# Designed miniproteins, single chains, continued (3): the designs that were tried, part 59

Each design is a single chain, and the fold is of that chain. pLDDT is the mean over its residues in the fold that is shown.

## One batch from the design tools (miniprotein)

Design m10025
Fold by ESMFold2-Fast:
Structure m10025 (fold): chain A 87 residues (1-87)
Amino acid sequence: DEAVEDIVEKFKDLLNNKELSKEEVLVLVNIWLHQVGAGVLEDEKIVEKASKRMLESGRKPLDKNKPPNEVGKKIIEKVLELYEEKK
């Protein structure tokens, strides 16, 4: 899936250029899931932070009631795997 591959490559670039906390990773993942229509990773604090960033860019906040679909689950899995490997 092109959307999964694009997000994974973007995340690899971020990991190589920045030290990211797990919270920052989860906020970024939630924004990317929302952008590709793949649902939302349900953590109230993470959703709030991601929604704030979306609103600051003139976009709608995240839909808390839309869990990750199959594409979203693949993105979450691959991003967290890459993060653990760089930890």
Scores: mean pLDDT 73

Design m10026
Fold by ESMFold2-Fast:
Structure m10026 (fold): chain A 89 residues (1-89)
Amino acid sequence: SVVEKIAQELAEAYKQVPEDKKEEVKEALETMADSNKSNEEVVEAAGRVINLLGNRLSEETREELRLLVAEGNFDSLREIAKKALNLIE
């Protein structure tokens, strides 16, 4: 699925970031996945993930994530983050 492909690419991109940036990326993903966070906080966290990972993500994946953010597709954003976190341990 698109969700699984995005989650896999997020996890792979996370491995490629410098050690000092990994905490920021992980915190953004954790906020994005957190069932106790508001929809607005999830969208803001998704924006941070896109910005922090930058060109380590394909343009196709960045466009798909931006589309989900623009549509307010909170369920897909949360699922993507949960799957990505499971892949990065």
Scores: mean pLDDT 86

Design m10027
Fold by ESMFold2-Fast:
Structure m10027 (fold): chain A 93 residues (1-93)
Amino acid sequence: SVAAQILAEIEEAAALEDPEKALERVLAAADRALAADLTPEQLDAIAKAVKAAFDAILAKGGDPSLIASLETALLLRLVAKKLEVEGLVPDIP
């Protein structure tokens, strides 16, 4: 599934030794998630994976200020996408 591919990309990015390259790959994977037709459950899983990846990047010497700003912005975008998917009002006859 697309969600499984994105989760694998985030996991691979988190394993990179270079925090700058890791950050670039996490952002690219998240952009794919935002463009994909994902369920709220899949978006939650991706948001958790993104947070874990940012924690790993911080541990490897990523810029705390830059990471905090990007993590906040990205998690807000993922929450907004989840709410968009959930906010489709059921057609109540």
Scores: mean pLDDT 80

Design m10028
Fold by ESMFold2-Fast:
Structure m10028 (fold): chain A 84 residues (1-84)
Amino acid sequence: MKEVEELIKEAEKALKEGNNKEAYDKVLDVVQEARYLKQQGKLEEAIKYLKKALEIAKQIGNEQLAKLIEEELKEVEEELEKKK
C-alpha cells in the first residue's frame, strides 16, 4: 500500500493539474488509510491526514466529500478525547 503522505502529494498534484477526479480518488484513499490508523489507535496521525484530506476536498469544491471527511474527523477527535 502507498504511504498516506504519498497519497496526499498525489492528490495535491492532481488538484494543481485540474484533475479533480484523480484528486477525489486520492482523497478517498487517504480517508481509508486514516480509518486504518484509527483502528490501530494512531488517532493523532489519523487526525493529521484527515485535516489534509479535508483541505483538498474543499479546494475541489466537493461538498459531499468534505462532509464525509468532517464526520470522520469528528469521530476520531471524540475517540482521542475519551483517551485523555
Scores: mean pLDDT 82

Design m10029
Fold by ESMFold2-Fast:
Structure m10029 (fold): chain A 78 residues (1-78)
Amino acid sequence: LGSTARALENLARQAETADKEELEVLSAIAYMILGIDKATGTASPELIEALTQAAKAMDAGNRKEASEAFRRGAEIAR
């Protein structure tokens, strides 16, 4: 739990300062985490929704929305 929340808080911080290329990498990481969580069934629906919002926001280049979604995910995973 704590390690997942910490990882998502770090992703939120990185999204705030990421350039375009870094956002692309972070988007790929978010989709990878989503894929694993959906495949393993270990994440709550709320966490899956938060991660989905973060990934879509990064694909759109919306750093603020991505950061907010990752922080929401971190609160859920706490």
Scores: mean pLDDT 76

Design m10030
Fold by ESMFold2-Fast:
Structure m10030 (fold): chain A 61 residues (1-61)
Amino acid sequence: SAEETAMAKFIQDLTARLRAGELSPAEAEAELEAWIEENKMSPDLKETARASLAAALRHAA
């Protein structure tokens, strides 16, 4: 879906910035929560997005 595609692109960009050290873990979490709120995502997609970022944060730590 368009919503899933937009989410995937956003998380890909966020993860790339996190890996590059351009974004702190706290900033990445804040940007994701703001994006989720603005896009009125379903509960399932919110959980998927948060899990994806959490996995990226574990890898970056």
Scores: mean pLDDT 78

Design m10031
Fold by ESMFold2-Fast:
Structure m10031 (fold): chain A 100 residues (1-100)
Amino acid sequence: MMNSAEEYREGFERLEELERRAREILARRRDPEAEEVLEGVRKALEAVEKGIKLALEAVKDPEGVIKKYKLTEEELKENVEKALLVAEARDPELAEKLKA
């Protein structure tokens, strides 16, 4: 389980390396497996961005987010904590916004 900013940083470095290699393959030829890797990386990054957006909304209006997304308070807390670790790994300025 990813539970530290360092683990998230390493995870993002691996995603960037996978994207780079897949793009290098696709620049030379069409490769369905490389296209699947790019799509997988894109979906993973989109999921991270959605989580961060939810956490930022929760900082401003936690009750509204719970109601809108039908979350429990525990699920909201877990989403905010994970978003903070991700932000610390990628964008320290964003991490300060999530500290509320």
Scores: mean pLDDT 76

Design m10032
Fold by ESMFold2-Fast:
Structure m10032 (fold): chain A 84 residues (1-84)
Amino acid sequence: LTDEQIERIERILRELAAHPDIEVRKDGNTITVTHLPTPEATELVEEAVEELEEVEGVEVRREGNTVVITLDLSEEEAAKIDIE
C-alpha cells in the first residue's frame, strides 16, 4: 500500500468511527466494523466497503452487520492508521 492509499483508508475509517451507530475496532492490520441495521449506517458502511475493495492489498469480508477488513500492511504501516 502507498502512503496515499493509507491516508485514504485512514480517512474512510475515521468517518465510520465518527458515526454513533458504527463501531470500528482495530487489531494490528485487521479492522472490524460493526454497525446497527439503520439505513444511514448501512449506506455509509456500504460506500466505505466499495471504496476499500477498489484498493489493492485490502481484503473485505462481510458477515451480516459486521465487516472485517484485512490490510496487506506491515506492523509499522498498520500503526500509522489512526481511526480516533
Scores: mean pLDDT 75

Design m10033
Fold by ESMFold2-Fast:
Structure m10033 (fold): chain A 99 residues (1-99)
Amino acid sequence: MKEEEEKLIEYLTKELGVDRENVEAVIEDWKKNVEDEEVLKLALELMKAEAEARKKGNPPELLEKVRALREKLIEKLLPEEQRAEALAELDATIARAAK
C-alpha cells in the first residue's frame, strides 16, 4: 500500500503535473473515511485512471475505465437505495467529460 501510494503520487505529480499536496490530501481523506484496503486500492486506481484520461483528452476507452472503477466504489461505499442516483450522476459526469 504505502509503496504503491508513493509511486502513484510520483506518477501524478511528475508525469501529469498534479499538485503533490492535493494528491496527498485526497489520499489522506480516503484513508480517514475508508477502513477497507480493497476500497482504498480502488480509489488509488481511480485517481490514476482519471488523471490519465484528463492528460489524453478524455478518450472513450479511458472514460469507460474511469466509469467502471467509480461504479465499483459506489457499490462498495453506498447503500443499495443510494446507488441508482449515484450511478445516474456518474453517467451524466462521464457524458459531460466525453464532449
Scores: mean pLDDT 73

Design m10034
Fold by ESMFold2-Fast:
Structure m10034 (fold): chain A 89 residues (1-89)
Amino acid sequence: LDEVAGVQLLKREVEEKIERARRALEEGRPEEAIRIMEELLRELARFRELVERVVPKESPDYPVLLAWIEEAEAEARELRARAEELLRA
């Protein structure tokens, strides 16, 4: 419906998953953190496909949304890598 409403909902879901993964790491549950981050990365991949399909490339929102997705993906990969390091230690 409203792209703004959809983006806000997804941003809140992303923030919630990142916080849950951080708490799992703090509590010594790296396997749970990995699961949450893998779930988030799949959701971000689907959101990227949606943005590429429905948002015009000439729109100023296009590069802003892609940059936000890239930042969220980078944070998710960093948290996953940290959790994997804890499993190896």
Scores: mean pLDDT 80

Design m10035
Fold by ESMFold2-Fast:
Structure m10035 (fold): chain A 68 residues (1-68)
Amino acid sequence: SAEERRKAVFLEAAKQLLEREMEIMKTLSPEEQKKLLEGIEKFIEVATEEYGEEVGEELREYAEELIK
């Protein structure tokens, strides 16, 4: 469906943005890293509201894997 395709395209784009943010994190101080992580958390909350819990959970899991 169009809705499923929209979610898939968003999820792919959001994962690419998270990868870029995690690369930036390597250049930041611990205090700046905390601020960036808070921003990512807020982004995932907004994505969950717009696209549903499944998309939010997948983005959260992906972000957690990138931090490790």
Scores: mean pLDDT 84

Design m10036
Fold by ESMFold2-Fast:
Structure m10036 (fold): chain A 111 residues (1-111)
Amino acid sequence: RGAEYMGRVLEALSRGLDEAAQALHELKEEIVKEADNPERFIELAQAGIDVARAMEALLGPALRPVADETIELFKKAIELAKDPSKREEGAKLFVEAVDRMIAALREAAAA
């Protein structure tokens, strides 16, 4: 199921950077709904890590700092999701990671 979001973002990226940013925005909306489901949350965060790596590989070294930063945010979100008392903090870090990726794609599209 995580592979589904990676596939959606990669397909959107083949259409354009704005389309990829929109697919990431939809992923962000989905994770907010799944904050109470730790297994689904972790699955989506793992897909986010794969998307960040794919963006760096496909769009080049200018995205490396953003990719590295968002991967670390997703890893922290996964660890927080394992603790029921920290689910809100985990969801916040996930949203921050996705927002950073969206901003980077929109900046690249405007260049």
Scores: mean pLDDT 75

Design m10037
Fold by ESMFold2-Fast:
Structure m10037 (fold): chain A 58 residues (1-58)
Amino acid sequence: MDYSEEVNELLIELGVADRPLPRAALAKLVRDVQRGFGLPEDGVADEAVLEAVRELLK
């Protein structure tokens, strides 16, 4: 996914991760973010997930 690296960086800034996550671990955390924001839990780091993670930084 085009935003996987950007989502990884934001998760590190949030303190959710201490390093870039492998795909399986990233997908699991993306589902956790999607659940918190009422998004479909497909584990895909798309634009909606990127914006949701940015929202957590505010």
Scores: mean pLDDT 76

Design m10038
Fold by ESMFold2-Fast:
Structure m10038 (fold): chain A 84 residues (1-84)
Amino acid sequence: SDVELVYKFLNFLATIPREQWDDPEVRAELEKKADELVEKLKGSTNPEVVSIAIALDTAARDETALPPWLRELLRKVAESVIGR
């Protein structure tokens, strides 16, 4: 389900220590998983997925908590759901 796909991505992100967010290998894996998620979530109308997408859009605007490349990934995921 769309909800399961989103939670798998968030759980994967949560297993990575913040110190590793600048690791090129970790970044490449996150970018790959985000791109796969974007393709699968296109046009999802599930209310839980929409709520999570709104939360991700909010997180993507936080310049103090997340590096620019990660904010861009979260924005792309959010836009695949709520970008209409």
Scores: mean pLDDT 79

Design m10039
Fold by ESMFold2-Fast:
Structure m10039 (fold): chain A 106 residues (1-106)
Amino acid sequence: SAKDYLNLGIEYLKEKKYLEAAKKFKKARELTSNEKLKNAALFGEGASYLLSGDATKALETFKKIKENSSDKELLNAISQVVYYYNNDKLDEAREVAVNYLKKVLS
């Protein structure tokens, strides 16, 4: 299910296997028509790209979310992940992404 792939993506984020995480989040997004799950999966893809060092791909992904979502909690999670990444706090950036995604699954 989409939720199973979101959980797999979260586990790969915890293991710092960011490209594997991005692939699982992409699968989650493809398996759901639920907008909140789709945007959560897209956020997971963006965070995974950012943490892998692909800032260009991450920012393009986050821009798509910002253009199509007014979810304040999601937009705040994006801002926090970008903030920690820009301050070389990759563990904190990863924790923010993991915590937001777990909250969506609760």
Scores: mean pLDDT 91

Design m10040
Fold by ESMFold2-Fast:
Structure m10040 (fold): chain A 60 residues (1-60)
Amino acid sequence: MDEVLETLEKKLEELKKQGINFTTEDITEVRSSFNLYYGGPDAALSALDKKKEEFLKKQK
């Protein structure tokens, strides 16, 4: 659990450094999923990965 939370925050920071800056709403949604659905850290990480791909596809 702790490792998943740390991985999530690290991924967010790495994506920002790569020029992928999610909106506050996107970040809130991912974090809300993690907190609201306790035991859904996998869902939060999966949602982040999907948002990254969708963001890149829409920008393209």
Scores: mean pLDDT 66

Design m10041
Fold by ESMFold2-Fast:
Structure m10041 (fold): chain A 95 residues (1-95)
Amino acid sequence: SSDIEELKKEILKLIDETKEQILNDPNLTDEQKEYVISLLDSYKEKILNAKSLDEIKNIIGDLGYDSLGLPGTARSLITQLVVRMLQIIQDIEEK
């Protein structure tokens, strides 16, 4: 639906902003940046293919879990991304 497509656009924008932060992080190696960008691109594809709000929530939860294996600064950025995505969903559901 148009509503889910608008939500996807906002989520994808946050992922792209996080990708930019990862690429500009001086504490990450090029190999670590490539790994995290690849992970985020995989999650962008999952979000694009999601058919419901519950699927999007599950995908965000999976990203949060996967973030636990990342180096400290990347893990922090992905944790912030997860919180921001969940806040957008809550704001849509409760307003």
Scores: mean pLDDT 86

Design m10042
Fold by ESMFold2-Fast:
Structure m10042 (fold): chain A 90 residues (1-90)
Amino acid sequence: LLDKINEVIAELVAATDDPDHKKRRDRIAELVKELLKLLKELGKSDEELIEVLDGFMETFVPRLVEAGSLTEEEAEELKKFLEKLKEEIK
């Protein structure tokens, strides 16, 4: 599981280099879903999964915007997706 989590994180980083904005956004969204599934299988609580999603919205997504890997519009769409995932956990 830990190796799979590390692989998904590496794929998330690689996805930020995709020049196709739609493919990049969609791929990041799918990889975040896969990461949450793996973390749940690892025994992370709903509260811990929500903390991971909050970290993505507060740290990871803003960093991608600052680096030019996401536009502000893509960041807003991704944050909405992450908020929906938080609602589905509870």
Scores: mean pLDDT 75

Design m10043
Fold by ESMFold2-Fast:
Structure m10043 (fold): chain A 119 residues (1-119)
Amino acid sequence: MKPEGLPRPLSPEELEEERRIGEEAKEFVNKMVEALDAGKVLSVEEILSYNPEALRRVAETQVVYLEELSKTSELSPLSKRMLEHLKQALEALERGDLETAARHIVEAQRVLLELRKQA
């Protein structure tokens, strides 16, 4: 019922990059969930096989989610530890320290396993 919305400079190239990163992020999350369901975590080597931009997107999404939860309820000590590791992973990714980022993602997964036991 209303005419055109705000013009957005969404280029086909940007859309294709977003799709590629999104697909890798989705694959990473699926592999992580499979490992967690088996009581395991993805190794540093497995994490390093993924695109750093995909890893950054997953970590950012989880940080935003946990920070939003903290606005309505106090985070458990485990949720705070997971948030800390995810933030450190993001800082490592920003400086190109992929191995340190992967190690923090492993630790975040270990915390997530403990959270699943307490849920």
Scores: mean pLDDT 80

Design m10044
Fold by ESMFold2-Fast:
Structure m10044 (fold): chain A 99 residues (1-99)
Amino acid sequence: AKVVVEVRAERGEGTARVTITTKDGGVGSVSVRLTPESGSAEVQASGSAKIKIEKVEVEITPEEVIIRVEVEVDDDVESLEGEVAPSPAKVELKVELLE
């Protein structure tokens, strides 16, 4: 399966996590962290599900940072759960299953 995670953060501060549960009982997570002043982004994958980060695209504007992460999952996805950490700036998370 293919999962797309998009994070939009005003002023580039934010943390978001997507938990991916597979039909075989695997659990994986993809976390995206934007450090202050839109200077950097960190993307990490972890867990028991076989997941691969295939593409990371970053767009920086004066108003926001947009990060799109494309993730390949070796099994069928059962559920997707998104979480955004509290932030003084606006942070939006969008998660799509493409397969």
Scores: mean pLDDT 76

Design m10045
Fold by ESMFold2-Fast:
Structure m10045 (fold): chain A 108 residues (1-108)
Amino acid sequence: GSTQSQLNNLLSQISTLSSQMIEALRNGDHDRARQLLGQLKTLIHQLVKIALKSDDVSLAIQAIDQAIALLEQVRKAALESGDDKTAFELGILIGMLRITLGVLKLIS
């Protein structure tokens, strides 16, 4: 369905940005990491909106769970690089995804 395609496309983009952020953080390129974080925030907000409107709650749960795992990897890289501000902002995004996951589990 269209919702499944939208979730898959967003997850692919989130995965790509997550990998690019980890590379930027490991290279000490904090300015690039912050630019990528802005793009990631936009994709995460889109993912949450689509997931909450999904008629396939199981698919939505899987998508949010995968996004949480990707963001936890980026947050770990930020902490290891000493970018506490990026780590903090990623923590807020992870918190929003965990709340979304809780809502989806209540309606399933």
Scores: mean pLDDT 90

Design m10046
Fold by ESMFold2-Fast:
Structure m10046 (fold): chain A 95 residues (1-95)
Amino acid sequence: STEEVLKRVIEALKEALELLRKDPDNPIAFTAANLLVAGAITELWIEYKRTGDEKLKKAYEVLLEATKRFSQASVDERIKILEETIKKLEEILKE
């Protein structure tokens, strides 16, 4: 279901956030966090294409916009962007 997909995506982003918070200078943690975010984007897009559910498209666009901000962001800025993104996705889940 759309709710289950959104919950999995939110949990993946929370895991990425904790990896960055626990060890911000660790390139392995940084790579793992990036893979979690990339996986979340991919799942949202695949499920949107399968279902046509506009909530999944909205979540995809929110997360895609967040990743555009990552390229010029410090680790601390990425943490803040992820926190904001998680809140936005939780709002979409409640709609």
Scores: mean pLDDT 87

Design m10047
Fold by ESMFold2-Fast:
Structure m10047 (fold): chain A 97 residues (1-97)
Amino acid sequence: MEAEKYAEKTKEALEELKKVVANAGAELKKIMSPEKGEELEATLLGIAESNEETILEAVEKYKEDPEKLKEIAKKAEEARRQAEKEMEKLVKEAKEA
């Protein structure tokens, strides 16, 4: 069903978002002081997990609405792309500091 397809795409986008944040956090730990790098990684992962929970609740709420799930999938993919850009910027700024 189309609804299941969009729910699956949303979950995949969220998994990739968490990987992007985790990879950036690991890289930041190598560049920053251990304490500051650990705090920043924990903060970024916490934000990603909170966003994941909210989006997954929306997927469950709208599981019978393919149009709404398509919108949610699009927003999840946009969030992943935005996080990728922001993480690249943070790593670059940390290297230049």
Scores: mean pLDDT 77

Design m10048
Fold by ESMFold2-Fast:
Structure m10048 (fold): chain A 90 residues (1-90)
Amino acid sequence: SEDLALAEAVLARLRAAALAAGVPADLADRLADLLRQINEAHAAGDSEKAAELAEQARPLWEEALAVAPELEARLRAELAAFAAEAEAAL
């Protein structure tokens, strides 16, 4: 449950970064929901379900990159910021 709580916190920050990059809210929400389901499938040891969900996420990710070309750079920056904040909190 702690790992899932951490994954949810990361997903919330990545969703906010995607919105800031110009991804439409509906698309950002759909991607966040699929990533949450992938995290839950991995936590349950269901690698087959995780792979199926990842295939569902792929075309949505491609659509997001087409709409927001800076998305990858913004997500990398947000992950780096989250990691730095987590280290500072220790």
Scores: mean pLDDT 81

Design m10049
Fold by ESMFold2-Fast:
Structure m10049 (fold): chain A 65 residues (1-65)
Amino acid sequence: MEEEYQKRIDELKKWLKENPAEVEAEIDRLLAEGKYDQARALVSRIGLVEGKTLDELLAEIEKRL
């Protein structure tokens, strides 16, 4: 189970290097369209990889759910 999650994280790292702006725009679009589960999944995985201030984004998504 966790191995699948780690593979997705690795793919996200490569994707972020290619399309960082598109990834952020995608998260915003998912939130705007009410696709909170998908937005949470992307933010969570990116947050675990980057270790930035994504806790704030996760908290906002949780409030919306």
Scores: mean pLDDT 62

Design m10050
Fold by ESMFold2-Fast:
Structure m10050 (fold): chain A 71 residues (1-71)
Amino acid sequence: GPPVIKELEKKVGDYTIKAKITQVGDEATLSIEIYNEDGTLVFKKQATFPTREAAEQAVKQIIEGYEYISK
């Protein structure tokens, strides 16, 4: 499969965020899964972005959103 260029696992409050970015040519595909305190999958998304920076920015925005609601 395509090489994983970035992999992130972060605990934010009671949530666990798992993100992988895979790049083919100029396009980056983000796979993100978010689990709650019980280990239940509460959010899953896969999306292709025109750049690596766009995919990384999407991950940052999701993390910031969960940090905000976890306070």
Scores: mean pLDDT 82

Design m10051
Fold by ESMFold2-Fast:
Structure m10051 (fold): chain A 85 residues (1-85)
Amino acid sequence: MSLEEQLALLRGLGELAAALARAAGDEEAARRIRELTRVVMEDLAAHGEPTAEALAAAAEMERLAAEAASRLSEEEIRAILEEVK
């Protein structure tokens, strides 16, 4: 996967995670996910390889997305996935 492809994928995942947080009513988590996405993207663009900071940020994004998804029904998650596409 090229750096351009990695950045595009990361942006999409960040948007999806933020959408899940917003749907769960957690605007603070959505804001945090956007900040973490930016950190990971800037780090990858600058270094070409994920740093410890970027890996930690990605792990926190995954945790926040999982917490948001746990508050939503399967139907709500499906609707968000269709909207983000």
Scores: mean pLDDT 78

Design m10052
Fold by ESMFold2-Fast:
Structure m10052 (fold): chain A 64 residues (1-64)
Amino acid sequence: STLVTTALQLLDQIELQFPDLDVDEIAKLRQDILEADDSTEIQVARILSVIGLEEDLRVKLKNQ
């Protein structure tokens, strides 16, 4: 699925740019995405979770 591929690419980008991130949280999201069936709804929800993580990191860095 292109949605799964996009979500995994976003996680890889987040890991690369934010090395101090909680690796357990990222690993859980990656596993959840990989375990997604072909249900588009579930895959979209997982992608949104990844985007939310990126936004939270941006807010955290801005408030530093």
Scores: mean pLDDT 66

Design m10053
Fold by ESMFold2-Fast:
Structure m10053 (fold): chain A 73 residues (1-73)
Amino acid sequence: MEELEKKGREELEKIIANGGSKMEELIKQFYEAVEKGEDAKVIRDLLLEAGGSEEKAKELEKSWEEMKAKEAA
């Protein structure tokens, strides 16, 4: 099980090193998930694991919390 996760992370790092486009795509998917009211945690975790900016990850998380707060009203 954990070996599959390690292999997945290694492949992800190679993709990011070659162009970084995966990071941008994950950010877009995160915003789409937030708008649809879906659980965006998986995308956030993938963004963090990809070695992206912690600042951006926190911004996305804050945006998600704001969306939930509006829906709870």
Scores: mean pLDDT 57

Design m10054
Fold by ESMFold2-Fast:
Structure m10054 (fold): chain A 96 residues (1-96)
Amino acid sequence: MEEEREKALKKAIDDFLAGKATTLEVLTENNVLVTVKLSADRKIVGIEAEGETEEKKEEAEREVREGFEKVVAALEKAAASDFVTEAKAEALKKAA
């Protein structure tokens, strides 16, 4: 359950990092499809859920928002460190 959601998020994030998508689609534990919309700057600008009731829709959106924001925050922290390290390595490898 939790692991299936995590796998779906990881796959969507991998596609996002590869530049394949600006929209991420994930399935919750209740098989509710949630669409996360990203800006050109790779930031969350909207979350929409397809659900039978408003309560299920809000719960699914909250679950995906919390999970995605936590993962994005962790990736931003890691990417910032790796980006600086990679940029320095490339500068040392070449004069420009």
Scores: mean pLDDT 58

Design m10055
Fold by ESMFold2-Fast:
Structure m10055 (fold): chain A 74 residues (1-74)
Amino acid sequence: MKSREERIEELRKALEEIREEWIKKYNTPEDRALWEALLAGELARAEEWVEEAIRNKKPIVLRGPDGKVIVIPA
């Protein structure tokens, strides 16, 4: 059984990976600034999202470009 801390670290890694894929695909200065700001906000909320997923017994599903999906189980 994965610990809460392991799930938080998995989510942080997945968020960074997905946002890098979006930045790579949409590389205008405005889009890059938006994606970087979103990542900062998401990383700040990673613990909250993991706790909510555990409480609701629902996986966290992250979607990137080109059909890329990362699933962090509840």
Scores: mean pLDDT 76

Design m10056
Fold by ESMFold2-Fast:
Structure m10056 (fold): chain A 80 residues (1-80)
Amino acid sequence: SKEEFDKLLAEVEAELQRLADLIAQVTPTPAQQAGAMAVLGRAVALARAIVNNEISTAEARAQTREILAGIAEVIAGLKA
C-alpha cells in the first residue's frame, strides 16, 4: 500500500540520518566508507528509477527494504 511505502521511505530517511550522525563521531575505515557509499549509490539509483518510471511499486518497495538492511549492516559495522 501507499501507507506502507511511505513508512519505508520515512525509515530510510531516519536510518540515513543515524548513519550520518554515527560517521560524524568516528573515523571510518576505507572498507566501511566503501560500504556506506555502496548503500548510498543504491538509494540514488532507486530514486532515479522511480522518477523515470522505470520500476514498479512492488520492485521499489523490495529495493527499499534491501537498502534499509544495507544501512543497518553498515551501522552495525561502525558500532563494532
Scores: mean pLDDT 79

Design m10057
Fold by ESMFold2-Fast:
Structure m10057 (fold): chain A 57 residues (1-57)
Amino acid sequence: MEEAIADWREFTEIFNELEAQQRQRLGRAPSGQEQMDLVAQAFNQQRARRRQRLASS
């Protein structure tokens, strides 16, 4: 349960960072489709962090 809260916080942080970078690149707010792409990217980045911890022992 505590894990789920930590995962949500990490996801939110990654997503907000990616969205901010995308807004800067586009010079506008991301569209719904672009938001969905950012969500997928945030999930992939979070999963990569978990894999890195496992690989590092």
Scores: mean pLDDT 77

Design m10058
Fold by ESMFold2-Fast:
Structure m10058 (fold): chain A 107 residues (1-107)
Amino acid sequence: MSPEQQTMLAILEGLRALPVAAPFLEPPDDATAWPGFSSVISDPVSLAQIEADVRAGRIRSLDELEARFELMYDNVLLWSPPGSPLARAAARLRDHFRALLAAARAA
């Protein structure tokens, strides 16, 4: 595993440990968590899918990691009303992600 791949996995592990990450850990689906989301969201993204993509070499850089995380965030904003609990959780998770990403880029 490359040093950059290890850094990306460490960022994802840090996010997964946060209580606000709970709604984003596994892929959303219409049957359990997000009824009707498949009609709005064409590319569902979760932290588990991002981690799988890093491990498979489909995400190869911090910039690609950022792009996939921001897609997950944008999907939440498309699905969830502004100011909803899910949208607020996504914003808090994004703040943590940005802090970890900035620290990784400075190293």
Scores: mean pLDDT 78

